# Ledger of designs, part 47: designed miniproteins, single chains, continued (5)

Each design is a single chain, and the fold is of that chain. pLDDT is the mean over its residues in the fold that is shown.

## One batch from the design tools (miniprotein)

Design m17703
Fold by ESMFold2-Fast:
Structure m17703 (fold): chain A 114 residues (1-114)
Amino acid sequence: MREVEEAVRRAAEAVVELLKEGYEITGVEAVEHADGRGEVRITYEKDGKRYEKVIPAASHEAARAAMLTVVATVALLRGAPRAEVRAQLRAALSPETAEIVERAADEALRELAA
């Protein structure tokens, strides 16, 4: 769980930083490595230029949770219903991991509103 919390925190911080700098997040994927580790790749754009940021994750579960943190934060910012986002997270993740992602997305939204 500590590894999930760390990856989720890094993903939330990356989303906040990129959006505050005026970038648009255009894609996100979780990559699972053969050694049991993973990464999250965030694609973002500004002024016609495309960039990629990679966040390492200590497990496949941590990578999936971090990816879904990016997805949930962006979806909520675009006006997706909170109940729908919550249902999707709970279908994709364990209840404990879904709660960690929900909390991180809510914190990211508060920071972006400031």
Scores: mean pLDDT 87

Design m17704
Fold by ESMFold2-Fast:
Structure m17704 (fold): chain A 108 residues (1-108)
Amino acid sequence: MEQFAGSLILFALNVFLKAPEEKIEKDIEILSESLGIEKEKLEKLAERIRKAKSLEEVAEVIVEFQKENNLKVYSVEHYKKLLSTALELYKEGKSLGEIERELVKLES
């Protein structure tokens, strides 16, 4: 199933912001089913994101992951914009569903 990149962006932001492990595990399960990617690959993606020191590095990790798994790829700048938008909405106390809706508007 082709999944909107917003779900991957929210997953990446949750990992970068050190969300609870239970939340990360649930996101991996959902993304694995939606993207048709093995859970082990998403767990490795999470480890790479945990080592990132900026949203730009998170965007670079996402681009590389998308290329490695033959998924639709955007530019690092595009992912950085999505991540920055998601982070601002998250700081404002928006729900994950509200953030995902705003990210959809930016891509479609």
Scores: mean pLDDT 76

Design m17705
Fold by ESMFold2-Fast:
Structure m17705 (fold): chain A 80 residues (1-80)
Amino acid sequence: SLEEEARKLLEEARKVLDELQKAISDGAPYSIILELESKFEKIVRKLLEIAERLTPEQRDRFAAELGELVYRYHSLRLSR
């Protein structure tokens, strides 16, 4: 289902952010940081495409979590 696909993408996005945070903390090469940033942005784009196809109730359930992930992403970018 679209809802299950969105849930899996949110889990994948969270894991990529955890990996990005560790890469920044460990002083990984800039190329690796850019690759992880690109990966996160691609997942978010897929999530936004799925969101257009969800019911308003389903969309509301994912909106808060997606917002939290995007906020965390911007915070990590400021720390590099």
Scores: mean pLDDT 86

Design m17706
Fold by ESMFold2-Fast:
Structure m17706 (fold): chain A 87 residues (1-87)
Amino acid sequence: MAEARQILAAAEVEREMKAAAEAGETDPAKRAELVAKGKAALPGYQIIRDRTEEAVKQVEATQGEEAALAALQRARAAIVEEARAAL
């Protein structure tokens, strides 16, 4: 269960960055470069992932699964917003 949430958080950030990078570019080589630059603009996506995982686990332990899901969604939205601002 926790592993699936970790994968979803990381994949969602990557998907939003990729979509934003690809929206303005038709050259597949440049799309790949923009995605790489987008990832580099993030302050270590693994650190972001670890922080979201810790926050979700803490909320789940104290407030339950429903609150943990809401915390994950909020953290993901914030990361996506930062990623879009970096492009």
Scores: mean pLDDT 66

Design m17707
Fold by ESMFold2-Fast:
Structure m17707 (fold): chain A 98 residues (1-98)
Amino acid sequence: MKKSREEKFEERIKELVEKLKQMGAPDELIDFFVELAKKAYEELKKNNYTDEQFDLFLEGLEGIARTAVSLLKEGKPLEEVKEWMERAVKTLINYIKK
């Protein structure tokens, strides 16, 4: 199951990257998101997680990524958006861990 979950994670990240490109996200934001997502997944793997927790994690990552693009379109500086994303991802992981 672990390898299958890692494959699903990689596939989802690839899909989200393509979606973010379609939304007009700059490469720097996309690269930052991918690194955050990978780091968050490593943190999640340190605990025994359920399929429901994994699904919630993937949904949360999509929500964070989409919100980040919206913040940039609203005129927020890229640096502020990156800081917000890091905090949002930490909050997501803590919520999932309960």
Scores: mean pLDDT 82

Design m17708
Fold by ESMFold2-Fast:
Structure m17708 (fold): chain A 85 residues (1-85)
Amino acid sequence: MKLSEEELRELRERLERELREVRERVEEEIADLADADIEADIAAREAALAALEKTTAPEDEATRLLIRAQREAIRLVREVLARRR
């Protein structure tokens, strides 16, 4: 996947906003879920990350941004689950 410089800038800004939203909402929305549902969400995100890593060129900046965002989202969800235990 190759984007123009403008598209890449828009993607960076979008991913930064999405990560900020995940941080703000993780404790409020995910904390009300059963542990099994949170574990299922983590598993789905890990599968998506593995798919991204397999289907993409390492030099594709847009793909690197998506991988980084997905790893951060997984980390935040895992932190909520760990704090509940």
Scores: mean pLDDT 70

Design m17709
Fold by ESMFold2-Fast:
Structure m17709 (fold): chain A 58 residues (1-58)
Amino acid sequence: SSMKEELKERAQRAGTLAVIAGHEEEARELAQRALEAVDKGDYEEAERLIEEAFSLAE
């Protein structure tokens, strides 16, 4: 898959895991911002936001 598609999938997965971990509001915000960054071509920002969402699931 393209980098854009991979980042979108990772953002959605990270958001879902953070919600399961009990961080629903923060997870939704981070996932939404990550998807927006991907749509704008800001892949570095998207990756940082995805990592933040994954950290909430830990």
Scores: mean pLDDT 79

Design m17710
Fold by ESMFold2-Fast:
Structure m17710 (fold): chain A 60 residues (1-60)
Amino acid sequence: ALEFTVSGSLDDLTITGRGTPGQTVTAKLEDGSTVSAPVGADGTFSLTVDGRRLASISQS
């Protein structure tokens, strides 16, 4: 299961969490753009996005 916490500022939101190793975590922004990061072998990932524009987060 995808679980995460958010930290930092609304302008530079850092999302850290646990996912399935080998999958990609994708953050979708309100303008339709995406930011992606791989889940590491230990099951952890980290993303930095503009938190004011974050619409959704998913794993695939």
Scores: mean pLDDT 76

Design m17711
Fold by ESMFold2-Fast:
Structure m17711 (fold): chain A 68 residues (1-68)
Amino acid sequence: SLLEEAKARMDEILAQFEAGKISLEEAKKRMEELLREAARAGASPEELDALIDHLIAVAQRMEALERA
């Protein structure tokens, strides 16, 4: 599904950040673009809410790693 594919792509962005391949700023930019792509692809409001929740969780994880 579009929701599951977008979540998997967000998790891959987190993995790239944890591996030191991308900056926090680049990771956040890529996640924002994924949310925009999902909206353009016709994701429902409920699917967008679920993606926003997942994005917040991933962003909190990345920020916690940067502070450590």
Scores: mean pLDDT 83

Design m17712
Fold by ESMFold2-Fast:
Structure m17712 (fold): chain A 112 residues (1-112)
Amino acid sequence: STEEKFKTVSEELNSLLENPDKYPIVEILEKTNELINLLEEDPSLISKNKNLLEKIAEFYNNQLELNPDDEEVYSPLLVKLLKLLKEHEPDLLEELLENNPVIKKLALKNEI
């Protein structure tokens, strides 16, 4: 059931991320949070979904670069994701931080 829920949420989030300007940011945040909660329930899904996690990181890196005042809105969600990656897939975390400099600054600020 977690894997089936993840498939649905990941397909929905992929669609939102392909045309992010067409949707309220709150919908993207809600779907990202749902996805992260499912990754916490089944961390084995992280290694199977590296491409989607890279797209998520790039999206939020760009949002924070354009709107740095929104850091407090995105931080709880991103910090939770980064901590999961540090615990279960540290090599992927390193790659995501190298490619996403604004998120790297957020990680350092949160001792990740």
Scores: mean pLDDT 88

Design m17713
Fold by ESMFold2-Fast:
Structure m17713 (fold): chain A 57 residues (1-57)
Amino acid sequence: EKKKKIEELARRLAKEPVPYSDIAKLAQELGLSFNEATRKVSEEALKIIEEERKAKA
């Protein structure tokens, strides 16, 4: 499922830097542009960070 692949890469990005090649591969697999894949992964990573803040704060 498309969402699962985005979430997996987003979880990595929330903790550490992710290579451009990983984002490019995801974009190709999902039929997205590099910009779209970067945006979706970044948005999902931000949601993960926000959820962690809510759980701890």
Scores: mean pLDDT 77

Design m17714
Fold by ESMFold2-Fast:
Structure m17714 (fold): chain A 61 residues (1-61)
Amino acid sequence: TSEAEAALAAGEYAFAQGRLEEAIRHYEEALRLDPDYERARANLARALEAAGKLAEAAEYR
């Protein structure tokens, strides 16, 4: 949906700036809006890995 896409875009922007916690929140919001959003799920896993949250990241792979 448009709202999920906006949340994904916000997360990608935050991730590019190194704002990992902000990126994680935006990706989590995208998944709340669209639980089957594969791109948001993959990006969330990547952001969690970058933040050192490996166990949490595994839940989305």
Scores: mean pLDDT 86

Design m17715
Fold by ESMFold2-Fast:
Structure m17715 (fold): chain A 71 residues (1-71)
Amino acid sequence: KKELLYEIMKARIESGKLSIEQLAEEMVRLAKEYNLSIEEAKEVVEKLKEEGYLSEEEAEYIIKKLEKELE
């Protein structure tokens, strides 16, 4: 499930069509849909950052949104 979320988010980022705010919203929605914990969702964001798909600032923004929405 984490792997699927990673691949979906990677494809969204590579398309260049979504803002960082929209990416964060999509990440929250998919994490809830796949019943991922906050820790699991953070692992996906960290991997996207490590592989160069997200900047440090972008990863921070998404993690903050996940913490607020998933608690």
Scores: mean pLDDT 83

Design m17716
Fold by ESMFold2-Fast:
Structure m17716 (fold): chain A 67 residues (1-67)
Amino acid sequence: MYEKIIDNAVKLVKERVGEDEAEKIYQEAKERLKTDPNKALNYLAKRIADLLGTDEAAEIIQKAVEA
């Protein structure tokens, strides 16, 4: 479920970027999820990569999918 992936990824990101930034990512991803789940996931992956780097973003998304 895409909603579960977003929730899990945001929880992991929150530990690294703090609550305010994680909340912004969560709101933006959920807004995109209403129209297109692929756009929500692409936004999430890109935003995490911009903040933490591509390798960290890949690890966070992988853990979110497996959780």
Scores: mean pLDDT 81

Design m17717
Fold by ESMFold2-Fast:
Structure m17717 (fold): chain A 57 residues (1-57)
Amino acid sequence: MTVTTRMSRETFERQRETVAGMARALLDAGDELRFVIEEDGEEREYSAEEALAMAEA
């Protein structure tokens, strides 16, 4: 089952550790996770691996 989490770019930057933890936990459980990040009114969709890489950078 696909889990989709939506947040602003600012929220992502502020809570990157929480996002990384969630992504790791769901990937370990074998669940599919997608992130939708809103920046300047534009929504961009990222895979769990892409979001984790961004949060860990």
Scores: mean pLDDT 74

Design m17718
Fold by ESMFold2-Fast:
Structure m17718 (fold): chain A 73 residues (1-73)
Amino acid sequence: MEEQLAEWEKQLEELVKWLKEKGVPQEKIEEIVKLLKEIQDLLVNQWEDPEAQARIAELMKELREKLLELEKE
């Protein structure tokens, strides 16, 4: 649990730094951070719920799609 949380925090910090360096607008960074926070909340509070796990998968897919759109530009 602690290892997963530390890795998630590191990835979030790295992502925000990368987005800022790439010149992504703050509004887009906030959208991505919001998705990541929702995923974290579900992981921390609902890890035993299969429906929550399905929701996490959907949010992860949305996050990947948003990141791919930013790379395509």
Scores: mean pLDDT 72

Design m17719
Fold by ESMFold2-Fast:
Structure m17719 (fold): chain A 80 residues (1-80)
Amino acid sequence: MIDELARELAELFWKDPEKAAELMRELGEKLSPEENEELLRRFHELVHGASAEEIRGIAAGDPRYRALAEEIERRVLEAL
């Protein structure tokens, strides 16, 4: 189910961003375009409103997204 995959991806994102990026790539190959779009939409809702492209960049460890990763982490911690 897409919702369960989004939750797993979000949990991996905070625990191990590299594994989250790997899972995201694997799911992109296995899921239909519509399912992949829904997964990414649910995932970015769970990480408080980042775009799918931003989340992919953060998960890949792209230094261009470092400040955004810090902001999203802060928002998640504030929501807890």
Scores: mean pLDDT 65

Design m17720
Fold by ESMFold2-Fast:
Structure m17720 (fold): chain A 80 residues (1-80)
Amino acid sequence: MLLEEANKLILEALRAAEAGDYEKALELFRKAAELIEKIEDRFEAEVTVALGKMAASLIEDEEVREEALRILTEAEEKHE
């Protein structure tokens, strides 16, 4: 299920960021974004983007946080 898989990637990305592995965190956010683009239900896609943005906002590094938020915003725009 795309929603569950995207949510798993978002949580793994947050864990990677907490560990200081920012490259892995951004890779996982990009993978989650790819799955979000494939979610057919717009409400499920919007909820998943909101969860991702919430997780991204917890990243301490400002540049990494901004890039993660950009990745998720771009996925949201492409879904429309």
Scores: mean pLDDT 82

Design m17721
Fold by ESMFold2-Fast:
Structure m17721 (fold): chain A 86 residues (1-86)
Amino acid sequence: EEKKKIVDEASNKAAEALRAAGVPLDEYYKALRILQELHNKVVNAKSTEEALKAIDEAKERVQKELSPEAARIVIGYLDELKEKLK
């Protein structure tokens, strides 16, 4: 339950930051898809190590698939999520 709350808060903050930055809608939905996949992996993770690995994989994917601006925003929130799960 606590992991779900932490992931939900990070995902919501990332989505809000992307909207505030005015990223294109197609890129916004792409970011939301990556965040949703990460959410499912973290919530279903059997260990903290598995959850942290999922976050690192999401950071790599964001860096490759999003613009530098959108990637910077999302990675910032993923780093925050990683700290909260330690």
Scores: mean pLDDT 81

Design m17722
Fold by ESMFold2-Fast:
Structure m17722 (fold): chain A 99 residues (1-99)
Amino acid sequence: EEELERWLAEADAEDTSNVLVDNENVKKIREYLEKLARERGVRASVFIMTDEQAERLRAQGAELFEDEEIQKYVEEVLKSIGLTIPEDKRVVVRLEPLP
């Protein structure tokens, strides 16, 4: 599994950095994660991973969920830089307790 920011950096084109900084969907993703972290007292992160990876993590006790709103924002961010979510992967939000 890869963190969204790392995955986007690895996919990177030199001209996309300014697009991502001013991208409204990137802002919406950040606001969503910050709201979850604040309201639930947890760390919230977005990952792109296969169903098998997600099932394995859930079996190990990881709290993962899928959200249509976050998926739409991630799809729009990737589309803005000419990319799509890989067919074998999905967007998941992981919640972890704060230490």
Scores: mean pLDDT 68

Design m17723
Fold by ESMFold2-Fast:
Structure m17723 (fold): chain A 98 residues (1-98)
Amino acid sequence: SREEVMRETDIEVPYIAGVTAYLLGDYELAAEYFRKAAEAAADDPKAKAAALANAARALIEAGKYEEAVELAQEALRLDPENEEAREALEEAERKLKE
């Protein structure tokens, strides 16, 4: 439907912007765009979890490990099988113990 197409565009545009920022090494900006994608995906738990997992990964690269743990845990609450969120959580927790 048009509503689904509009919702996917609202998710995909900030998601692509987040990936672009990440590839350019602007990890804080990448996390902001992935958070916007997660907000747009509020009614889609799997899409929201994927965006939050990518935000957590960007926060790890930015050295913001505590925030990365929080977002990765939220992603796993929404989608317990999300491998990227699990990997991000494990890496962020390891960084906090080092």
Scores: mean pLDDT 86

Design m17724
Fold by ESMFold2-Fast:
Structure m17724 (fold): chain A 64 residues (1-64)
Amino acid sequence: SEEEVKLAKEAVERNPNFAGAWLALGQALADAGKLEEALEYYKKALELKPDYQSAKKNLAKLEA
């Protein structure tokens, strides 16, 4: 929902170097059908944490 996206954006603003915040924003956007934006934020999570398995799995699902 838009509310979930808003909360996830606020989490990223509070801690922009926490890979989990970017993953949560990507997940909220994917659930809202905004797959292109979700893809960008999954990649951002992987920039911060390259071994982040959850982000890799979610990215792979969108590139399928």
Scores: mean pLDDT 82

Design m17725
Fold by ESMFold2-Fast:
Structure m17725 (fold): chain A 90 residues (1-90)
Amino acid sequence: SSRNQARAYYAGTVGYVNQALYLVRQGLSSTYQQSLQLLDQAFQLLDQGRQYAQQALSYDSQLGQRSLQLVDQGLDFVQQQRQNIQLSSQ
């Protein structure tokens, strides 16, 4: 069913967002160069999450909107952590 497809894409979105947040948190305890590499990987995972969220939206508006909101929240967090890492290097 369309709702089951939306649920699968929603679960995938959650997985990508959680993995991105995990990498960023690892970066906070790493060297500056390693932190930047982990941030780049986190942004790539969030881009994959966004694609899954858009697929969820095509099957179910409610699950799709929730998926997109999770990606947006993840992006805000990763962008804030990038700024904090860059400021701490100065």
Scores: mean pLDDT 88

Design m17726
Fold by ESMFold2-Fast:
Structure m17726 (fold): chain A 90 residues (1-90)
Amino acid sequence: SEEIEKLYEEIKKLLDELIKLDPSLKPLLDNIKKLLEELLKAEDPLEIEELEGLILIHLGLLRRLNKDNPEIMALLDKIEELLNKLRELL
């Protein structure tokens, strides 16, 4: 689906903006990127659910570590919104 690919590319751009704001977040954000790539290749519903859960856990960790940074929190909110749209299509 072109819509799924577009949402994925939009999420990746926001993850890159987070790396630009705080390069120390790169290892966590690279893990999220890998999980998203695996999610797009997954065909098993149980695997999809597991990968979605892992992505949400990583995003939750990023929120906890950056709760006092409004710019990072705003980008995380946008990522979660796009991820929810992606989940509706999977």
Scores: mean pLDDT 86

Design m17727
Fold by ESMFold2-Fast:
Structure m17727 (fold): chain A 79 residues (1-79)
Amino acid sequence: SELERRAEEAYREGLKALAAGDYEEAGRHFEEAGRLYLEAGQPRRAAVAYSNAAYAYGLAGDAEKARELMRKAAELLAA
């Protein structure tokens, strides 16, 4: 679907930013991918995206945002 395509694009932009060391930007892209995967009805893919966002924010030094997103990912996998 179009939502899935947009989520995949956001996820790929997150990977590019992560490889470039732009950790906060990577976090934002992965977070957007998670949101789009949820809208597309794909909670497991959303959980992966939120986990990667948490990792990126952790590298950026934003421990609170990282914990928030890991909690969100865990909730999606528990459902």
Scores: mean pLDDT 90

Design m17728
Fold by ESMFold2-Fast:
Structure m17728 (fold): chain A 66 residues (1-66)
Amino acid sequence: MPLTEESLEAAVLRLAAAVLKVSAKKEGNKEAEELAEKAIEAAEAGNLEEARELLRKAKKIADEYE
């Protein structure tokens, strides 16, 4: 399979979102879990800009969850 810069970015985004989803699920942060799941789906679809925005939002919500 050809490894392009875009393919590597998609793989990194998927991994980051998957880690965040597992963490959010363990902590009971449903909002961050749902956003992380959407980020995974966007990255798998090749929508890298959407995946980055969803991951950013999920991380912000997870970081602000007290």
Scores: mean pLDDT 77

Design m17729
Fold by ESMFold2-Fast:
Structure m17729 (fold): chain A 69 residues (1-69)
Amino acid sequence: MEERRLEAAKRAALGAIDYERDTIGEEKAERAKREIREARTVEEILEVLRRYGIDTGVSAVRAAVARVE
């Protein structure tokens, strides 16, 4: 289930970044997406989202991970 949680978290995080793209700007969105793709744990994904101020992404990731469990 670990790999499924990570993939669910990445999908949710990437979607949240795209949703807020117009608010945070293209360059920040692309940097955040690169860091999400390189993340190896759900905690790393949450850290990236917090650093870029994507609070909706944190909530989306937590919900997506819970649904896999």
Scores: mean pLDDT 81

Design m17730
Fold by ESMFold2-Fast:
Structure m17730 (fold): chain A 65 residues (1-65)
Amino acid sequence: SLKEALEEALKAIEAGDVERAIFILRTLIEKFPEYREALEAALKAVEAGDLEGAIALIREILEEL
């Protein structure tokens, strides 16, 4: 589910596993086009090394679910 995958992305970011977080977010962008803009924002934050910003953005998506 989207929620479970986002929770896995958070765990990956917290562990410093940036490659796994990017992989999960890219997969979710393809599967959930209704969340594409929010997921792309989180992905860009991870790619920029803004892990705190990425966590905040993912948490906002989770609050909507």
Scores: mean pLDDT 86

Design m17731
Fold by ESMFold2-Fast:
Structure m17731 (fold): chain A 98 residues (1-98)
Amino acid sequence: LAEVPLSREQLEELVEESKKNPVSVISALDVLLIATENALGADHPAVADLYTALGEAYFNAGDYEKAIKYYERALAIDPSNERARENLKEAKEKLEEK
């Protein structure tokens, strides 16, 4: 386990990479999520940021149902996370598109 949390910039770079390699990024984020929860606790804001990044990676993979689930988990930890709230709305709109 590295000295985490990851910076916002590093999480954004992983999200951008998920547009090309979503499976690899999701796997990396899952490992980082477990490590961050063990180091800082499951209710830490850094965990909310990782759930938001996982939601974005699943969104880029076209898995809007999982994206929604991860954004909702991020908002359960940090209800003030505007990025997670905005992305949750967009993912729900994608599921409602015919």
Scores: mean pLDDT 80

Design m17732
Fold by ESMFold2-Fast:
Structure m17732 (fold): chain A 61 residues (1-61)
Amino acid sequence: MEEAGKRLEELTKEALEAIKNGDLKKAQELYGEMVRLRRANPSLSELFSKASEELTKALLE
C-alpha cells in the first residue's frame, strides 16, 4: 500500500508538471497510469480522487 501510494504521488507530480508545461498528451498518459494503479489498489481510491481534482484544477488555470 505505501509503495503504491508513493507511486501515485510521483505520477501526480509528473502529470501536474506536464500540464504546467503544456504537454497535455504526456499528462493524459500519466493519468492513465494513475487509473491503472488505482484499479490494482482499490485502497488508493480516496487519494486518487484528490489527485484527480488537483489535476483538473491545474487544467483550469
Scores: mean pLDDT 80

Design m17734
Fold by ESMFold2-Fast:
Structure m17734 (fold): chain A 60 residues (1-60)
Amino acid sequence: TSADRAAAAVAEAALANGGVAGEETRKAMQDAGSGPRGVAATAPGTSGDLAAAGVASHAQ
């Protein structure tokens, strides 16, 4: 839905613009996971835990 897409986009934009918790988690996963670009393959932030958490935070 349009609201669903907007909420997901806002959460993703917050992470991309250096969201406080999301950015650190991303870097930690990258280091622990599979090299510097590993996070891009293992963290699909379009709709998932990160997006859901961001949406819930913004919906409050």
Scores: mean pLDDT 51

Design m17735
Fold by ESMFold2-Fast:
Structure m17735 (fold): chain A 65 residues (1-65)
Amino acid sequence: PTKDDILEILEKYVSKKQAEEIVEKIVEKLGGKTAEEIKKLLTEELSKYTKDAEEIAEKIVKEME
């Protein structure tokens, strides 16, 4: 997935500014990762902004596959 694809999905759950910060931190780490690894990275970053981080990360991974 591209940076823009991830941003669009994240914007459904967090603000545009928060989505941009999350994408900037994880986009380099997404290359070569499994769905489980991506979910873990998204959960870690999202947990800084929301208590529903794990649920949101699971939904994002589903939309990316």
Scores: mean pLDDT 75

Design m17736
Fold by ESMFold2-Fast:
Structure m17736 (fold): chain A 81 residues (1-81)
Amino acid sequence: MAEKLKKEAEEKREEAKKYRELAQRYSDLAMEYLEQARKDPSKREEYLRLAHQYMMRAAEYAVKAFELDKEARRLEAELAK
């Protein structure tokens, strides 16, 4: 039965990894728009709104990754017994 826990932990770690990559990608996009907002004052509000939108999506994916990682850790703790 330990093999089932290992597979479930691995699956949740892989899902967490994918959501972490999505969070990183959207965070990077938000950073790029923040830099463009600083460099171009005429379009500042438009770039700030885009940065905020991508930042919110990055945060949502980061939370999902964190929850999946917590579940994987609980399964791994049971395997360590």
Scores: mean pLDDT 84

Design m17737
Fold by ESMFold2-Fast:
Structure m17737 (fold): chain A 62 residues (1-62)
Amino acid sequence: MIDKAIELLVKSGKEEFSREEAEELLREAGFSRSTINKIIKEVEGADGKIERKKLIAAIKKL
């Protein structure tokens, strides 16, 4: 799951994601809804944007 999520993030070529984009990618990588919610809470900015670097760091902490 972790390696798959990182691979998808890197292949996207995007440096930032919307909440919906990040949730869909994490679901595709096989994470549960509860795990996705925890990751999003840690990395989502006040504007609803999620940086790829922060998202990868949060995934690696799992």
Scores: mean pLDDT 80

Design m17738
Fold by ESMFold2-Fast:
Structure m17738 (fold): chain A 56 residues (1-56)
Amino acid sequence: AEELGKQAVLAAEEGDLEKAQEYASKAVSTKTKEGLDGAVKAVIEAHLAGLELVVK
């Protein structure tokens, strides 16, 4: 569960926002506290990476 959140963050850092979003969604679906915390962090990281990408 938490590992999925970490994978989402790593994917976002590599610029693969689609993978990051998929991993975050899976982490949330596990409904574990640790997995949910990881998913929230991953979603924030992916969102920030997306904003940075569109800010030219």
Scores: mean pLDDT 62

Design m17739
Fold by ESMFold2-Fast:
Structure m17739 (fold): chain A 75 residues (1-75)
Amino acid sequence: SAAELRRLAEGVIAAARWLLSLPGLPEEARRHAEEAIRLAQRALELLDAGAPLEEARRALFEAMRHLGEAVFALP
């Protein structure tokens, strides 16, 4: 549902912002965390605009992939 996708996007943004607050975060992890926020914000914009849920879901999927890459790039 739209509400579930919104909740997930907000969760991705919160997790990525927390990663960006870590001292000594590697540049690769920083780039992925920033991209995760951008894509999750795009998913929220699509939901607010009443776009097809599949478009919001695709943006959120890419946001989650970047969040995973950020975690993988941690020391």
Scores: mean pLDDT 90

